# Designed miniproteins, single chains, part 30

Each design is a single chain, and the fold is of that chain. pLDDT is the mean over its residues in the fold that is shown.

## One batch from the design tools (miniprotein)

Design m1084
Fold by ESMFold2-Fast:
Structure m1084 (fold): chain A 65 residues (1-65)
Amino acid sequence: MSEEQKKELLELLLKYGWSEEEAKEILDRLVPRKSYEEAKRIIEQLKELGIKTADSREGVRKILE
């Protein structure tokens, strides 16, 4: 995954209400295990589930597993 792709995903997470620290943690989990397309899909899924910023780390962890 390129640096530009990582930045785009970070910006999406921030737009969806995630903090910078939370967004970086999510990307650190996705980048080594998922392609850009898979990571983007997961981020869109996080938004669709209505997970609030810092509301459910358990829910995020389950999606990333």
Scores: mean pLDDT 69

Design m1085
Fold by ESMFold2-Fast:
Order: structure tokens, then C-alpha cells, then sequence
Structure m1085 (fold): chain A 73 residues (1-73)
């Protein structure tokens, strides 16, 4: 299903984060976010925003990190 695809993308993004591949992680989380928004999965949307905030923080983009952290609330 679309939800399963989004969840798989989230797992790939989290692995990229652990490996220090922050730009790759952002791409996976953005793809997952798009699917969660399309299917109306509000919990998935919040999780994707939270992970995007984490990835941007590690990438050194603190302004985008703050923006996504606020969206995750």
C-alpha cells in the first residue's frame, strides 16, 4: 500500500541518518512526507516533519530544522 511505501521510506531515511548521509535522509523523509500527506496520515506527517528537523539540524541548517520542528508539533 502507499502507507507501507511511506513507512519503508522512513526506515531508509532513518538508516541514512545513522550512517551520516543527511542529504539522502532528507530526500527519503520528503518522499515519505508527500505520501503521508496524500493519504491523510496525520501521524505520519508529524513523524516525517520531526525526522526532517533532525536531519537539517545535523546538516547545519538550523533555520530549516526549527521550521520543521514547529510543523511536527
Amino acid sequence: SKKEKAQELMKKGMKALRDGNYEEAIKYFEEALKIFEEIGDEKGVRQAYGMLATAYYHLGDYEKAKEYEEKAL
Scores: mean pLDDT 90

Design m1086
Fold by ESMFold2-Fast:
Structure m1086 (fold): chain A 75 residues (1-75)
Amino acid sequence: SEIEELEKKIEELLEKYKKNPNDEEVLIELGEAVALLVQKLVENKDYKGLEKLAEKLEEAGLEDLAKRIRDLIKE
């Protein structure tokens, strides 16, 4: 599944981000993967998937990004 592949990629990128938060290449790849996954989850109306993604981002310290995803669920 493309969604499962994106989730795995994001998990790996979050682990890299935790080790080096200033790695711009990791941040760019993470942003792109998150944007693609959000698009797929919104198209599928998978609000549980969006909440799980927001929780993972929040746990990694990406609270602003997590809040933006949760705001999509409220609209």
Scores: mean pLDDT 83

Design m1087
Fold by ESMFold2-Fast:
Structure m1087 (fold): chain A 68 residues (1-68)
Amino acid sequence: MELTAEEVRKIIEEVTGVVPSDRLAETIANLINSGASEKEIAEFLKKALGLSDKDAERAAKALVEAAK
């Protein structure tokens, strides 16, 4: 199932308390929908949103689980 940018934004906000911009949420949704690994998503979240390793890993896991 394709994950929407709005769903990505909501999941990241619920897991980390950080609200990504619409543009970043769209980019993250495209990465997930393109089959990016949980590790790749976590690394992107650290770089794009400045998340800690722990928060990035938690958010990446939640996003991958939601996309199933």
Scores: mean pLDDT 83

Design m1088
Fold by ESMFold2-Fast:
Structure m1088 (fold): chain A 65 residues (1-65)
Amino acid sequence: SKEEYRKLVLRLIGLKLRLIGLELDLERLKREGAPEEKIKELEKEIEELKKEIKKLEEELKKTPS
């Protein structure tokens, strides 16, 4: 339905904004010379979020607008 499509779009936008925030945090940590463990932890969070976004984008493509 159109409402289902809109809900998925809004969720996708929210996840993409979260991803931008995490990528900015990662760049900051790298510039500040943060411990490798903290950098890897954030990189893992970013990779998990990218997977979630990809799954939702695939779901959106299958949902009628």
Scores: mean pLDDT 85

Design m1089
Fold by ESMFold2-Fast:
Structure m1089 (fold): chain A 62 residues (1-62)
Amino acid sequence: DRRERRRREGEELRRKVEEDNDRLTRDVSRRSAKGTREEAVEMGREWSRDMKRREKEVEEFE
């Protein structure tokens, strides 16, 4: 029961993390190309933080 629910949630979370990761990577790349270097660096830092937070959430389910 609980284990099965957790497994499903973990798998869903993994899929979301992968999709969000791809989206963030694209967004950062586009902004980096059009914006200033300062904007690119700031976006890169935010992106890295978001990725780490999501990875941690996935780990909590495993």
Scores: mean pLDDT 69

Design m1090
Fold by ESMFold2-Fast:
Parts: sequence; structure tokens; C-alpha cells
Structure m1090 (fold): chain A 67 residues (1-67)
Amino acid sequence: SLEKSREIAREIGREFIGRLARADGEKLNLPPEIVEAIATDPAAWDLYTKLLFAGKPTEEIVEAIRA
């Protein structure tokens, strides 16, 4: 069913984002609260990826997510 397919897709997407967030957190030495935010909040993940791909420094990314 469409609902079942959407549920599975959302779960896979959340797991994937969570693993990427943890890996990036280690690589970029992000604060634990920022790692948790980008792992669990789709808006925080979207903001994080936009700033990361725009080449913003880690400090600017952290400040934006904390705001």
C-alpha cells in the first residue's frame, strides 16, 4: 500500500540521516547537541546541508542551527 511504502521510506530516510549526522559530527567535531538536532530534526538537517554545501565554516553552521 502507499501508506506502507511511505512509512518504510521515511524510516529508511531517518536512519540514513542519523548515521550521516553522527559520522559528520565525528569528522567535523560538532557539539553533541548539534549532532542530535541534525539527526532528529528535518529542518535542522536541511539547514545544515545547505550551509555545508555552500562551504560555510563549521562555527557558522553551529551558530545557525543553535538559533
Scores: mean pLDDT 80

Design m1091
Fold by ESMFold2-Fast:
Structure m1091 (fold): chain A 78 residues (1-78)
Amino acid sequence: MEVRIIINGVLAGTVPVEEAVEFALKAAETLKLGDEIHVYLVGDGATPELAERVARALEEKFGIPVKVEVYDSLKDVP
C-alpha cells in the first residue's frame, strides 16, 4: 500500500507505507518549518495508526507541535 504525504501545504511525495515515517522526517528537514507542522496523509495507506507514528516521530525530532490528518482522496484535503 502507498500513501501520499503533504507537509505544510507542500506535496512531499508518494511512498510505500513502510517508508512513510522516514520519508516524512527527511522531507520536513528540507522545508522551512514555522511554529507548527501540519501533515496530510492521503490514500489506501493513510491510517490513524500511521498518522500517530508520523506525528510522534516529527514531534520527537523537531520539538514543535504536529497535526496529522488522514484522507482517502486529494479532493477531501482542505
Scores: mean pLDDT 80

Design m1092
Fold by ESMFold2-Fast:
Formats: structure tokens, C-alpha cells, sequence
Structure m1092 (fold): chain A 69 residues (1-69)
């Protein structure tokens, strides 16, 4: 349970940096290791918001589901 917080934070950090490829890779790895897709998607959206773009955070989180399949 506790390590899933670190996984979500790593996803958020990659998203905040604007690195969609790294965020996607971590999303796949961490969801396979037990992080729920919902939590992973929230982490991506949160990261973009922390990076200073709240509108893009919401759009990117939604689109990551469709693009990352």
C-alpha cells in the first residue's frame, strides 16, 4: 500500500516535467504492480497541475487513457 504512494508520486513527477513517454511507461509499470488505473490517472493529472497548468492537467489525464490504451 505505502509503495503505491511512491509510484503515484513518480508518475506525478514525470507528468509535471512534461515527459509524456516517461509518464506512460511508469503508468504501465505501476498499474501492473498493483496501482489502480484510476489512481495512476489522478497522479498524471496532479503532476500536470503541479507543473503549473491546471487546464492541461485535466485534458492530459483524460487523453492519456485513450492514447496509452
Amino acid sequence: MKDMVEAAEALAAASAAGDAAAAGRKWQEYTKNGLSPDEANLAVAYGAAVGGNGAAAQAAGKRSIEEGG
Scores: mean pLDDT 67

Design m1093
Fold by ESMFold2-Fast:
Structure m1093 (fold): chain A 64 residues (1-64)
Amino acid sequence: MKMTEEEARKLAEELVKENPKLTEEQKETLLGLLLTAAYLSEDPELAERVVELAREAAREANEK
């Protein structure tokens, strides 16, 4: 999966909207993970795993 920085930022906004209990620090961490996925576009499988990790981390943080 090839992801641009703009797409990473949009996905971060969507995940924040889905997980409204995230703190400001958790939002920054989530954006950082998704930007890392964008930079790893040379390895689509690794980028996809990072995106999956970001989604799970957001969900767990929202549940706490």
Scores: mean pLDDT 74

Design m1094
Fold by ESMFold2-Fast:
Structure m1094 (fold): chain A 97 residues (1-97)
Amino acid sequence: SLEEAERLAKELYPEILDELRKRLAGQVTDEQIEAAAEYAAWLATELVLRGMPLDEAKRQALDEAIEKALTLTPEQLHNVAVAARLRLVGVAIEKEL
């Protein structure tokens, strides 16, 4: 379960990164786009584990990542991405109890 969740997040990352680059080009730095993409990949995976359809989870995660990329520093974006990963780990472990 946890391994499958991490695999899904890694699989979604390049697709999310490409979409964020298209939407945020020239508005924020590449470092902010990369950190926001990590955040979105972890969030989308958490939402899928909670029962949300993949397409809806990706859309919600992209919308939230765009908002955060426009308002947060790269360091803050990295911190929220780490927090999102920790939430995903917790959800995956609880589903195995």
Scores: mean pLDDT 86

Design m1095
Fold by ESMFold2-Fast:
Structure m1095 (fold): chain A 87 residues (1-87)
Amino acid sequence: MLRTETRLDDLEVTVNGKTYETTSAVLTTERDVATGAETITLTGQAKDGNTVTLTLRLAGDGSWTLTGVVKDANGNVVDEYSESGRS
């Protein structure tokens, strides 16, 4: 497995039509070289105290799933999003 991590500052993320301004975010990419599958995760700390996590899974066959989860300062889920498709 190949893994990389990148820090992003001042990133805007939209989940279910609501925009979250993040002060810091971490982008993690993991690839399974045997299957060609890839997982891209973005975790950001929003200015309002919420944590936003977006996960994109790319299967080696061109199918994908995108999930979004927003948690408050106590770890409670306050918003969720999921979508899937094929390239």
Scores: mean pLDDT 78

Design m1096
Fold by ESMFold2-Fast:
Structure m1096 (fold): chain A 60 residues (1-60)
Amino acid sequence: SLMEKRQKALREAIGLLLSGSSREEVIKTLMEKYGLSRKEAEEIVREAEREVQELLEREG
């Protein structure tokens, strides 16, 4: 389903950002792997960046 695809893309985006991938690299990966439009990939990356920031603020 579209919802399952979005959830998988978001989880992968979070993992890539935590592993040191750039925003551009993550957007490209989501577009290629999940068939997302640039706008959809940008939206998911924004959500992933927020999640990563919250995790890093808790851990230092």
Scores: mean pLDDT 83

Design m1097
Fold by ESMFold2-Fast:
Structure m1097 (fold): chain A 74 residues (1-74)
Amino acid sequence: MELTLDLVYRTDVRRVTAEDVAELMVTLAEEAARAGIRLTLGVSTDADASEEERAAVEEGLKRAEAIMAEAAAA
């Protein structure tokens, strides 16, 4: 099974932080790997996102991609 998810970080959503989006991506990758699902993740930020917020989201995606790559290599 293949699953594609596109995530958008929005600075106007007060209850969701860049770190929350990063953690969600990692959790999705871990659960997909456990279930044997091939996961493809995309992420974008709105134009008002700070450099710090962009970096947090990018770090999350990188960690999620590493988890998925290791699962695929096994």
Scores: mean pLDDT 79

Design m1098
Fold by ESMFold2-Fast:
Structure m1098 (fold): chain A 95 residues (1-95)
Amino acid sequence: QIQQLLDQGNTALANEDYEAAIAYYQQVLELDPNNYQALYNLGFAYEELGDLEKAIEYYRKALEVLESQPKTPENEAMIKTLRVAIEEAEKKLKE
């Protein structure tokens, strides 16, 4: 069920149907509140829709999840990417 919802969300995201993507990823989070992929992609979808406050909120939740996991080079790279995304969204929010 979770993988099917993620696949549907990813398909909607690829089609730039950000509202549909958000709905699928929110369903993923109802089943798995710490699903990194759903949290990150919700941040991205909200950013594309111009809802920068929600984008920052979900990026921060994704960052918190990664920071709670073992520090691998992959997780460190993802943490850096999220920090940059948060900083960029915060700058846009003030413009």
Scores: mean pLDDT 85

Design m1099
Fold by ESMFold2-Fast:
Structure m1099 (fold): chain A 87 residues (1-87)
Amino acid sequence: MERALELAEEADRLALEGRRAEEAGDYEEAARLYEEAARLAEEAARLLLEAAPEDEEARALAEGLRKNAEALRRMAEAARAKAEAAA
């Protein structure tokens, strides 16, 4: 569980870096950071479910992480579209 929370924290940090890159107009870097953040959030969700598959709280946290990963992937797609439009 602790390792999953560490990965979730790192995903949040990368998402923040992605937002900063997007604010700077670096859409390719923002897309890359959002995509990596989504990957870490998915890994955190997987580890939570493996560590406590029948724990309702762990399942709820994993569901939240997967939902965040989906949002981050949408942000990465939007950033990629902006990068293509700017080229």
Scores: mean pLDDT 84

Design m1100
Fold by ESMFold2-Fast:
Structure m1100 (fold): chain A 60 residues (1-60)
Amino acid sequence: ANEFTVTFSSAEKAKAVAERLQAEDPNVKATADGTTLTISTSLSPEKAIALVLEAIGESL
């Protein structure tokens, strides 16, 4: 499994992105803790990055 973190300017944005990621793929575990989003997934790094960028784009 791959794990990485993303820091947002607000806890609200981190939570929105976490909820979006969990809704799109059941194999992605996204947890927001304050402004920090922790993502754990069995997906390849390329697919994981693509999902995160898509979720961020929809949350902006």
Scores: mean pLDDT 74

Design m1101
Fold by ESMFold2-Fast:
Structure m1101 (fold): chain A 59 residues (1-59)
Amino acid sequence: MTIVLAPDTSPLERAEARGQAAVDELKAYGAKALGVPEASLDEAAEIFLADKGAGMPAA
C-alpha cells in the first residue's frame, strides 16, 4: 500500500478518464460514420470550431 500526502487527484483523474473515454468513443464513432481517419477528424474539428465560432453544433 502506497501512502502519499500530495493532493489526491484521483477523483479528477477518474473524471478526466471518463471524459477522455467519451471523447475517444465519439471520435471513433465519427471517424467510422464519416469514413475518415481519426487524425483527419481532429483537423476537421479544429477548422470547424474556428469557422463556427466556438463549437456550434454541426447541422
Scores: mean pLDDT 62

Design m1102
Fold by ESMFold2-Fast:
Structure m1102 (fold): chain A 65 residues (1-65)
Amino acid sequence: MFEVGDIVRALRDIPKVDENTLALKKGELAVVEEVIDDFFVRVRSLSTGESGIVPKSYLEIVKKA
């Protein structure tokens, strides 16, 4: 279960597809800022500081809030 404050890792390269989404490289770390629904979260990249929507299925929780 994804929760605000969780540290997540990208399991694959994730492309930016629109202004609301975030591009992440495989292995990049981000923090969950918002759980949108069953499929999507808003995260902030720990490397760039950029925020955007990412599919939960492309992420792994590495540290709980």
Scores: mean pLDDT 87

Design m1103
Fold by ESMFold2-Fast:
Structure m1103 (fold): chain A 62 residues (1-62)
Amino acid sequence: MKTPEAEEHYRRGVEALKAGRPQEAVRHFYEALKLDPENEKARRLLQEALQRLGAPPGTFPL
């Protein structure tokens, strides 16, 4: 990841996931993917965070 913004969102997402806040993690990973769509790790962790939430329909990204 070469954009500081994408890296920052990714890192915040990982921290949120570790803290047991998957809703916050989803938001950060989603923004990281908007800035860096090729970030496979962010995409994988986004899926994991969504599963931990039980996937409320309103939080599912297309």
Scores: mean pLDDT 74

Design m1104
Fold by ESMFold2-Fast:
Structure m1104 (fold): chain A 63 residues (1-63)
Amino acid sequence: SLEDEIRRALADILDGLAKVYEKQGKFEEAAKLYREASTLLEGVDPERAQEYRKKAEELEKKA
């Protein structure tokens, strides 16, 4: 659906921004964006949602 496409596109934008924060050492900000991306994809792409959740947890350990 269009809603699912928008959720995927927004999650991609959040992933891109999170990677920028990671490169800057801003792990708390990056983790927050990955948690938001995970929430967006939970009903659309559960596997990718879980990947982003795991990524957020890994980044939180570095913060």
Scores: mean pLDDT 87

Design m1105
Fold by ESMFold2-Fast:
Structure m1105 (fold): chain A 87 residues (1-87)
Amino acid sequence: SMEDLVAEFEREAARLKETMSPAERRQVDTLVAVVRRAVEEQASAEEIVSALNALLDEFRRTVTDEAFLAAVEALVRRLIARIQEAA
């Protein structure tokens, strides 16, 4: 279910935040909040995937730390892939 996919995403994000600075944790928390809000508002799988791709494009434009960017991209791409497989 979408709820199971988001719960797994939240668990992976929580694990990833253990290695991050406070500023990076805040950025990940914002990302998680956007995903959670979309599910609460009953957004479609297509709408969630579109929003996630837009957030990745924003991170690619603004984030200069390659390791942080790669970790966030991997996390978000895994969620997108799982949503698309479930559809």
Scores: mean pLDDT 83

Design m1106
Fold by ESMFold2-Fast:
Structure m1106 (fold): chain A 65 residues (1-65)
Amino acid sequence: AEAETAARGEAGMAKVKALFKALVDEGDAAVKEAVAPYADESATVPVAPETLEQMRQGLLYLNAL
């Protein structure tokens, strides 16, 4: 259960990161600047789950627009 939950969480975070990357690649300069530190940090150091959840909520808000 724990291993499955962790894997599912990481898969969800990967999807959020993919959406953020798409927004950086296709979005404006403000989005690019805001996301750049997280993109680098997520490649080297894992980001706190709370931060990733806030990022996901922001992406959901933008997607709902």
Scores: mean pLDDT 55

Design m1107
Fold by ESMFold2-Fast:
Structure m1107 (fold): chain A 69 residues (1-69)
Amino acid sequence: KLEEAREALKKGDYETAIKLAEEVIKNSKDPREILEAARILSEAYVKLGDTEGQKKADELIREAEEKLL
């Protein structure tokens, strides 16, 4: 699931990477998994030029990082 999201991002399949990363964010309670998924989401939105999506993903990154303190 998380690995599949990374693979999709690496292959340039940004739509699939976003979908899989969002699944991880919805289903995981582990801040580490959410952080990794949010980073994938942010990178995919950057590649697509989606500034609004990138901002939302960056907020998720910040929240997950704070939970890991």
Scores: mean pLDDT 82

Design m1108
Fold by ESMFold2-Fast:
Parts: structure tokens; sequence; C-alpha cells
Structure m1108 (fold): chain A 94 residues (1-94)
């Protein structure tokens, strides 16, 4: 599914940014949360693609907000915002 591939690629990029910018123990907790969200999103995409898209957007918003609360570098926040924008574009075109 193009939708699932876009979400998987997006979450992989987000996990990499988290690993580079947060302490290992904190990054592991967030990345486990993302893995759980991805599993739910894959199941939801088979039943309701619009709900899967909406949930993916919400997860990205939550990650950006959490990174801001943790005082992640400004460059990391900008990269996440660019990933979100590109993902939203790809999901609209899929």
Amino acid sequence: SPLVEIIEETFEKVKEIIEKNLPKEVAEKYNKGLDNALKTLKELAEKDEEQAIELARLVLDIVIQEMKKLNAPEEAIKELEEIKKETERRLREA
C-alpha cells in the first residue's frame, strides 16, 4: 500500500531524528511508542485510509510538541516540521 509505505518511511525518518537529538533512554521510549503507533496505523489503513492519515498527522504533531517540551535543538524541530509537511503532501497525492 502506498499509504503504508509513506507512513513507514516517515516514521523511520522521525525515529532517526529522535535518536540523534535525545538521550538514548528517552529516545528508546519515544521510538517504542512510534513502533506501537505504526502497528495501529497499518491495521487502521486496511479498514479506513482517511482515519489512518488523520492519526499519522496527530502522531507527528505530538512528536513535534514533545520534542519542543524536551528542548530539542531548533534544527531537529525544523527537520520534523519539514518531514510533516512533505508527508502531508505525499499522503494527499496517494
Scores: mean pLDDT 85

Design m1109
Fold by ESMFold2-Fast:
Structure m1109 (fold): chain A 63 residues (1-63)
Amino acid sequence: MKTYEFEVNGIKATATVDGSKLTVEAERPLSDEEANQARQKALQLLLQDVQEQLAALAAQLAA
């Protein structure tokens, strides 16, 4: 399970990834545009995390 904290239009949001389920919670109800931006940011953070994990494994092999 992964949890990411970020902001959309100055609104604090938290995304939780549990298996194939992505849940986004915010301090207030999000508009459709804000919800789409929040989902994109959450997916980008997930991709970044996967890339960092791969880089860390490569670094361990180089050490």
Scores: mean pLDDT 78

Design m1110
Fold by ESMFold2-Fast:
Structure m1110 (fold): chain A 58 residues (1-58)
Amino acid sequence: MEAAIKRLEETAEASRKVAEMSRKNAEQGLTEFGKRAAKASEDLYKAAKQGAEELRAR
């Protein structure tokens, strides 16, 4: 349980960093791919954060 929560938290932080990088690249005029990557990383961050909170509640 605790190892899973730690992994989710680490994944959330990594995804947040990737989302920021992808967003900056998209702002520099990158293609549709850059926008999709930023969106996917944000969605993953939200999912991992929610999962960690649900595990903590149990």
Scores: mean pLDDT 73

Design m1111
Fold by ESMFold2-Fast:
Structure m1111 (fold): chain A 72 residues (1-72)
Amino acid sequence: PEVTLTGKDGSTITITVSEAGVPLAEELDKALKEGNLERAERLVLQLYLGGHITVEQAQQLGKLMKATEAAL
């Protein structure tokens, strides 16, 4: 399934995640909206290491987090 994530700066990204990864992606969306980048980084690692997202999607999330950090 696809999940749209929103950073605290209002930037958005849509990722394709495994069905089992959807709850982690929802937690990631909350962390990104709160600007909690430390938690967001841990959740991205859990999604990637669990096989729920691709390397390319992890890289795109890294770009979103950098944009959010710059806006904080």
Scores: mean pLDDT 79

Design m1112
Fold by ESMFold2-Fast:
Structure m1112 (fold): chain A 111 residues (1-111)
Amino acid sequence: MDILRNSQTDLDMPVDEEKALELLKRAREKLAERGLEVSDSLKDLVRRELKDVLARHGYPVDLPDEELEEAVEMAATALKAMREGLLTPEEAALLVAYALQKMKELALKAL
């Protein structure tokens, strides 16, 4: 998951929300067209990696999995779409960075 690790340095950088949501919509549409779904095992892996990235930046996430599901699904969708050649690595990295920023916001709100 090099994309998740590469996003560590960008947690304080603003991500274009409109562009991230457009990429998410495109990824979802293309995956659905091919009958491809995001596996629970990929979501579990992404959840662990996102929590690790945030903890390393001083934002430990001690929230129920259900509170994190939207951000986890977003990042997992980006990685699945990239693996299937439906998003470029750069597009997937942008969407993962946006998911990290949303998860950081949830962690800060829970303090």
Scores: mean pLDDT 78

Design m1113
Fold by ESMFold2-Fast:
Structure m1113 (fold): chain A 79 residues (1-79)
Amino acid sequence: SLSEFYDKIGAIAARKKRPLTASEIAEALNQSQSTVSRQLRELEELGLVKSEKSGKTTLYTPTDPSEEGKKKLAEDHKK
């Protein structure tokens, strides 16, 4: 499930304390890079992961759902 995938990504990010590459996540979960990238895109659509391209490497940052909720509330408050 995506929620279980999200929990695992969050745990890896907490251990490494940095954005993750799809290859690191694929190695940790024994999944193909294409499968991991596709699931990361789905999480990004849900606002649970952010993707950022740095040169030729794509970095993924897990976002706490509560943090995204706070950010949306902050944007609405600014308006």
Scores: mean pLDDT 71

Design m1114
Fold by ESMFold2-Fast:
Structure m1114 (fold): chain A 60 residues (1-60)
Amino acid sequence: SMIAREAAYRLIAATEAPEDVSIEEYVELREKADEGDKEAQEKLKELEKRSTENSIKKYT
C-alpha cells in the first residue's frame, strides 16, 4: 500500500540519509526514483555512497 511505502521510506531516510538531507527530501527522491526518474535514482546512489564513506572513515 502507498501508506506502508511512505512509512518505509521515512524509516530508511532516518537511517541512511546524510545529515544535510531532510527526511522529506529523501522520501521524495525515493518516490521519484520508483517512478523511473533518472536524476532521482542517481541522487539516491550518491546518498548511499556518502553513508558508506562515513562508515569507512570510522576505520581510517
Scores: mean pLDDT 68

Design m1115
Fold by ESMFold2-Fast:
Formats: sequence, structure tokens, C-alpha cells
Structure m1115 (fold): chain A 76 residues (1-76)
Amino acid sequence: APSDEEAAEAVARVGEGALAKAEELRRAGREEEALELLREAARQARAAAEELARRGYEKAAEVAAELAERFARLAE
């Protein structure tokens, strides 16, 4: 099973990829797709934070929660 540190790193990497893709879509004028991706990423990150917290992955849950908040802010 992954450690909390390994899980946190994995969550951070996935989040960085989603942010980069949203930025590329927005720069290309594909704003609706960028907003949809950000909203989906926010929902998934929030669900991941809850699941990770239930499993005792406190650090990974915190990273996921911060990403969810960031995605939600960017989708406004």
C-alpha cells in the first residue's frame, strides 16, 4: 500500500497536470472545456480528500483538499 507521503506526491502530480491542461485549454480559447475540466477536478479532488482522510492519509487528504479549493476558485 502507498505511504501517506507517496499518496500526497501522487495527488500533487495529478493536480499539477490538471492545472496545466486547464491553462493550455484557456490559452487556446477553449474556455468552456477548461471550466468543465476545473469543475470536474474540484469534485474529484474533494471526493479524494474525504476518502484519503477516512483511510488515515492525512497529508494526502490535505493536499487533495487544497487542490479542490484551488480548482473551484479557478472555475469562478
Scores: mean pLDDT 87

Design m1116
Fold by ESMFold2-Fast:
Structure m1116 (fold): chain A 81 residues (1-81)
Amino acid sequence: SIRELKRLVLSALAGDDRLSAEALRALVEAPDTPEAFAEALRRALRSVGPELAERILAFLETQDLSPEERALLREVVEGVL
């Protein structure tokens, strides 16, 4: 679910000092919808730069994600890279 994906993403990003407090808060506060979550995630990943964005997305793809969640991550990559 988007809620579970959101928790996983927040766990991966919470330890990174390059992520702004505003971007992190936007992720936490984003509605549990694919569109709102994708936008908040794109904003956060742009703030950390493409190298770390690719590493985070690669990590997320190793998780037990649905095809719809994987498609969402690929869409986010296209908006960040």
Scores: mean pLDDT 72

Design m1117
Fold by ESMFold2-Fast:
Structure m1117 (fold): chain A 63 residues (1-63)
Amino acid sequence: GEELRELIRRLIALKLRKIGLEFELEYLKERGASEEEIEKLKKEIEEIDKEIEELEKKIEELE
């Protein structure tokens, strides 16, 4: 139903956001950013990965 469609839309948005952050992380590594800057971005990516896992689990339960 509508709930499943909304979860799928959110999942796509999170996956696109993760791709953007992964490109930003690579850029920061290339320019020799501080360990603190790199760690902060890695934590943001990890939090998005957790949100993706939770959404995928919810979608699986609704299939």
Scores: mean pLDDT 84

Design m1118
Fold by ESMFold2-Fast:
Structure m1118 (fold): chain A 91 residues (1-91)
Amino acid sequence: PHVEVRALVLGPDEAVLTATGPDARAAARAAREAAEEEGGEARAVADEASGTGGVYATGLDLERARATAERAAERAGAAAGGSASASVESV
């Protein structure tokens, strides 16, 4: 099992995180919790059938979005009992 978390920073206070893996609900929860820990506000959507979790976050700059993606990947990977990777990109 492999979990991938990608963060796309849309602006100075706006980011979208996408997590894929065997437990979309756990991945979305991990990303939401990580975003809140970095001082952002976040809402999560998970689709277990597709293995994809999404989070929309505000209040996160590039640095905090990177920290959020890394924490989310680590937690989701641990929960899945497998490996994890994180990436951050800005537009």
Scores: mean pLDDT 76

Design m1119
Fold by ESMFold2-Fast:
Structure m1119 (fold): chain A 63 residues (1-63)
Amino acid sequence: AAPVVTALEAGDLDGAAAELERAIAADPALWEAYLLLGRVYREQGRDALAAEYEAKARALNPA
């Protein structure tokens, strides 16, 4: 969480994405990591990839 927050605060979207990918690799059920990664990709203009990760987050955290 802390490394991702630091990268996002610094505007390092690539660094934030890398840390989130590591978090997902360590715990594939971390829906928050998928949601944040979707946000990072959206900020990078990768809308299709952002939507995919947002959908994964929603599937892992059913309302």
Scores: mean pLDDT 74

Design m1120
Fold by ESMFold2-Fast:
Structure m1120 (fold): chain A 79 residues (1-79)
Amino acid sequence: MAEEYLAKGNEALLAGDYEKAIEYYKKAIELAKETDLELAGQAYLNLGVAYFKLGKTEEGRKYFQESVKLFLEAQKKKE
């Protein structure tokens, strides 16, 4: 399910529907939570891109920072 929302978000992002992309990425994050940190990280990364496309640079930076933290946590937990 989380993967489905990530895919729908990516489709919306490619179509230029940034608000719809944000909605889908947020749903993907809610479903992934701590169970799939890599998917959550990817969703936060793409959420940041969507916010930057809307000119919301401060929010975009925060989501990019969160994506980096989640990718690092995913790598640490695999050790």
Scores: mean pLDDT 81

Design m1121
Fold by ESMFold2-Fast:
Structure m1121 (fold): chain A 82 residues (1-82)
Amino acid sequence: VSVDEALEIARKAAELARERGYQVDENTALGIVAELLKEKGLVSDETYNKVLSLSYTSPSLLPPEVQEVLRESAEEAIEEML
């Protein structure tokens, strides 16, 4: 997965989370998407670090409920796009 693909996955993940009633932006989703892509072995270390450098919000600062919704939304986005 490239940086551009990770950004597109983050956009879709944020859209899916908003459809579920959670107000999140693309940048908020980006950290969770990067972690999930790394866990699945879909991204190189260089691409992972570059994607994280574009995020201004740490996933750990989000409420646990929001983290769970974003992980589920990111998994759906990955399945839909890859």
Scores: mean pLDDT 77

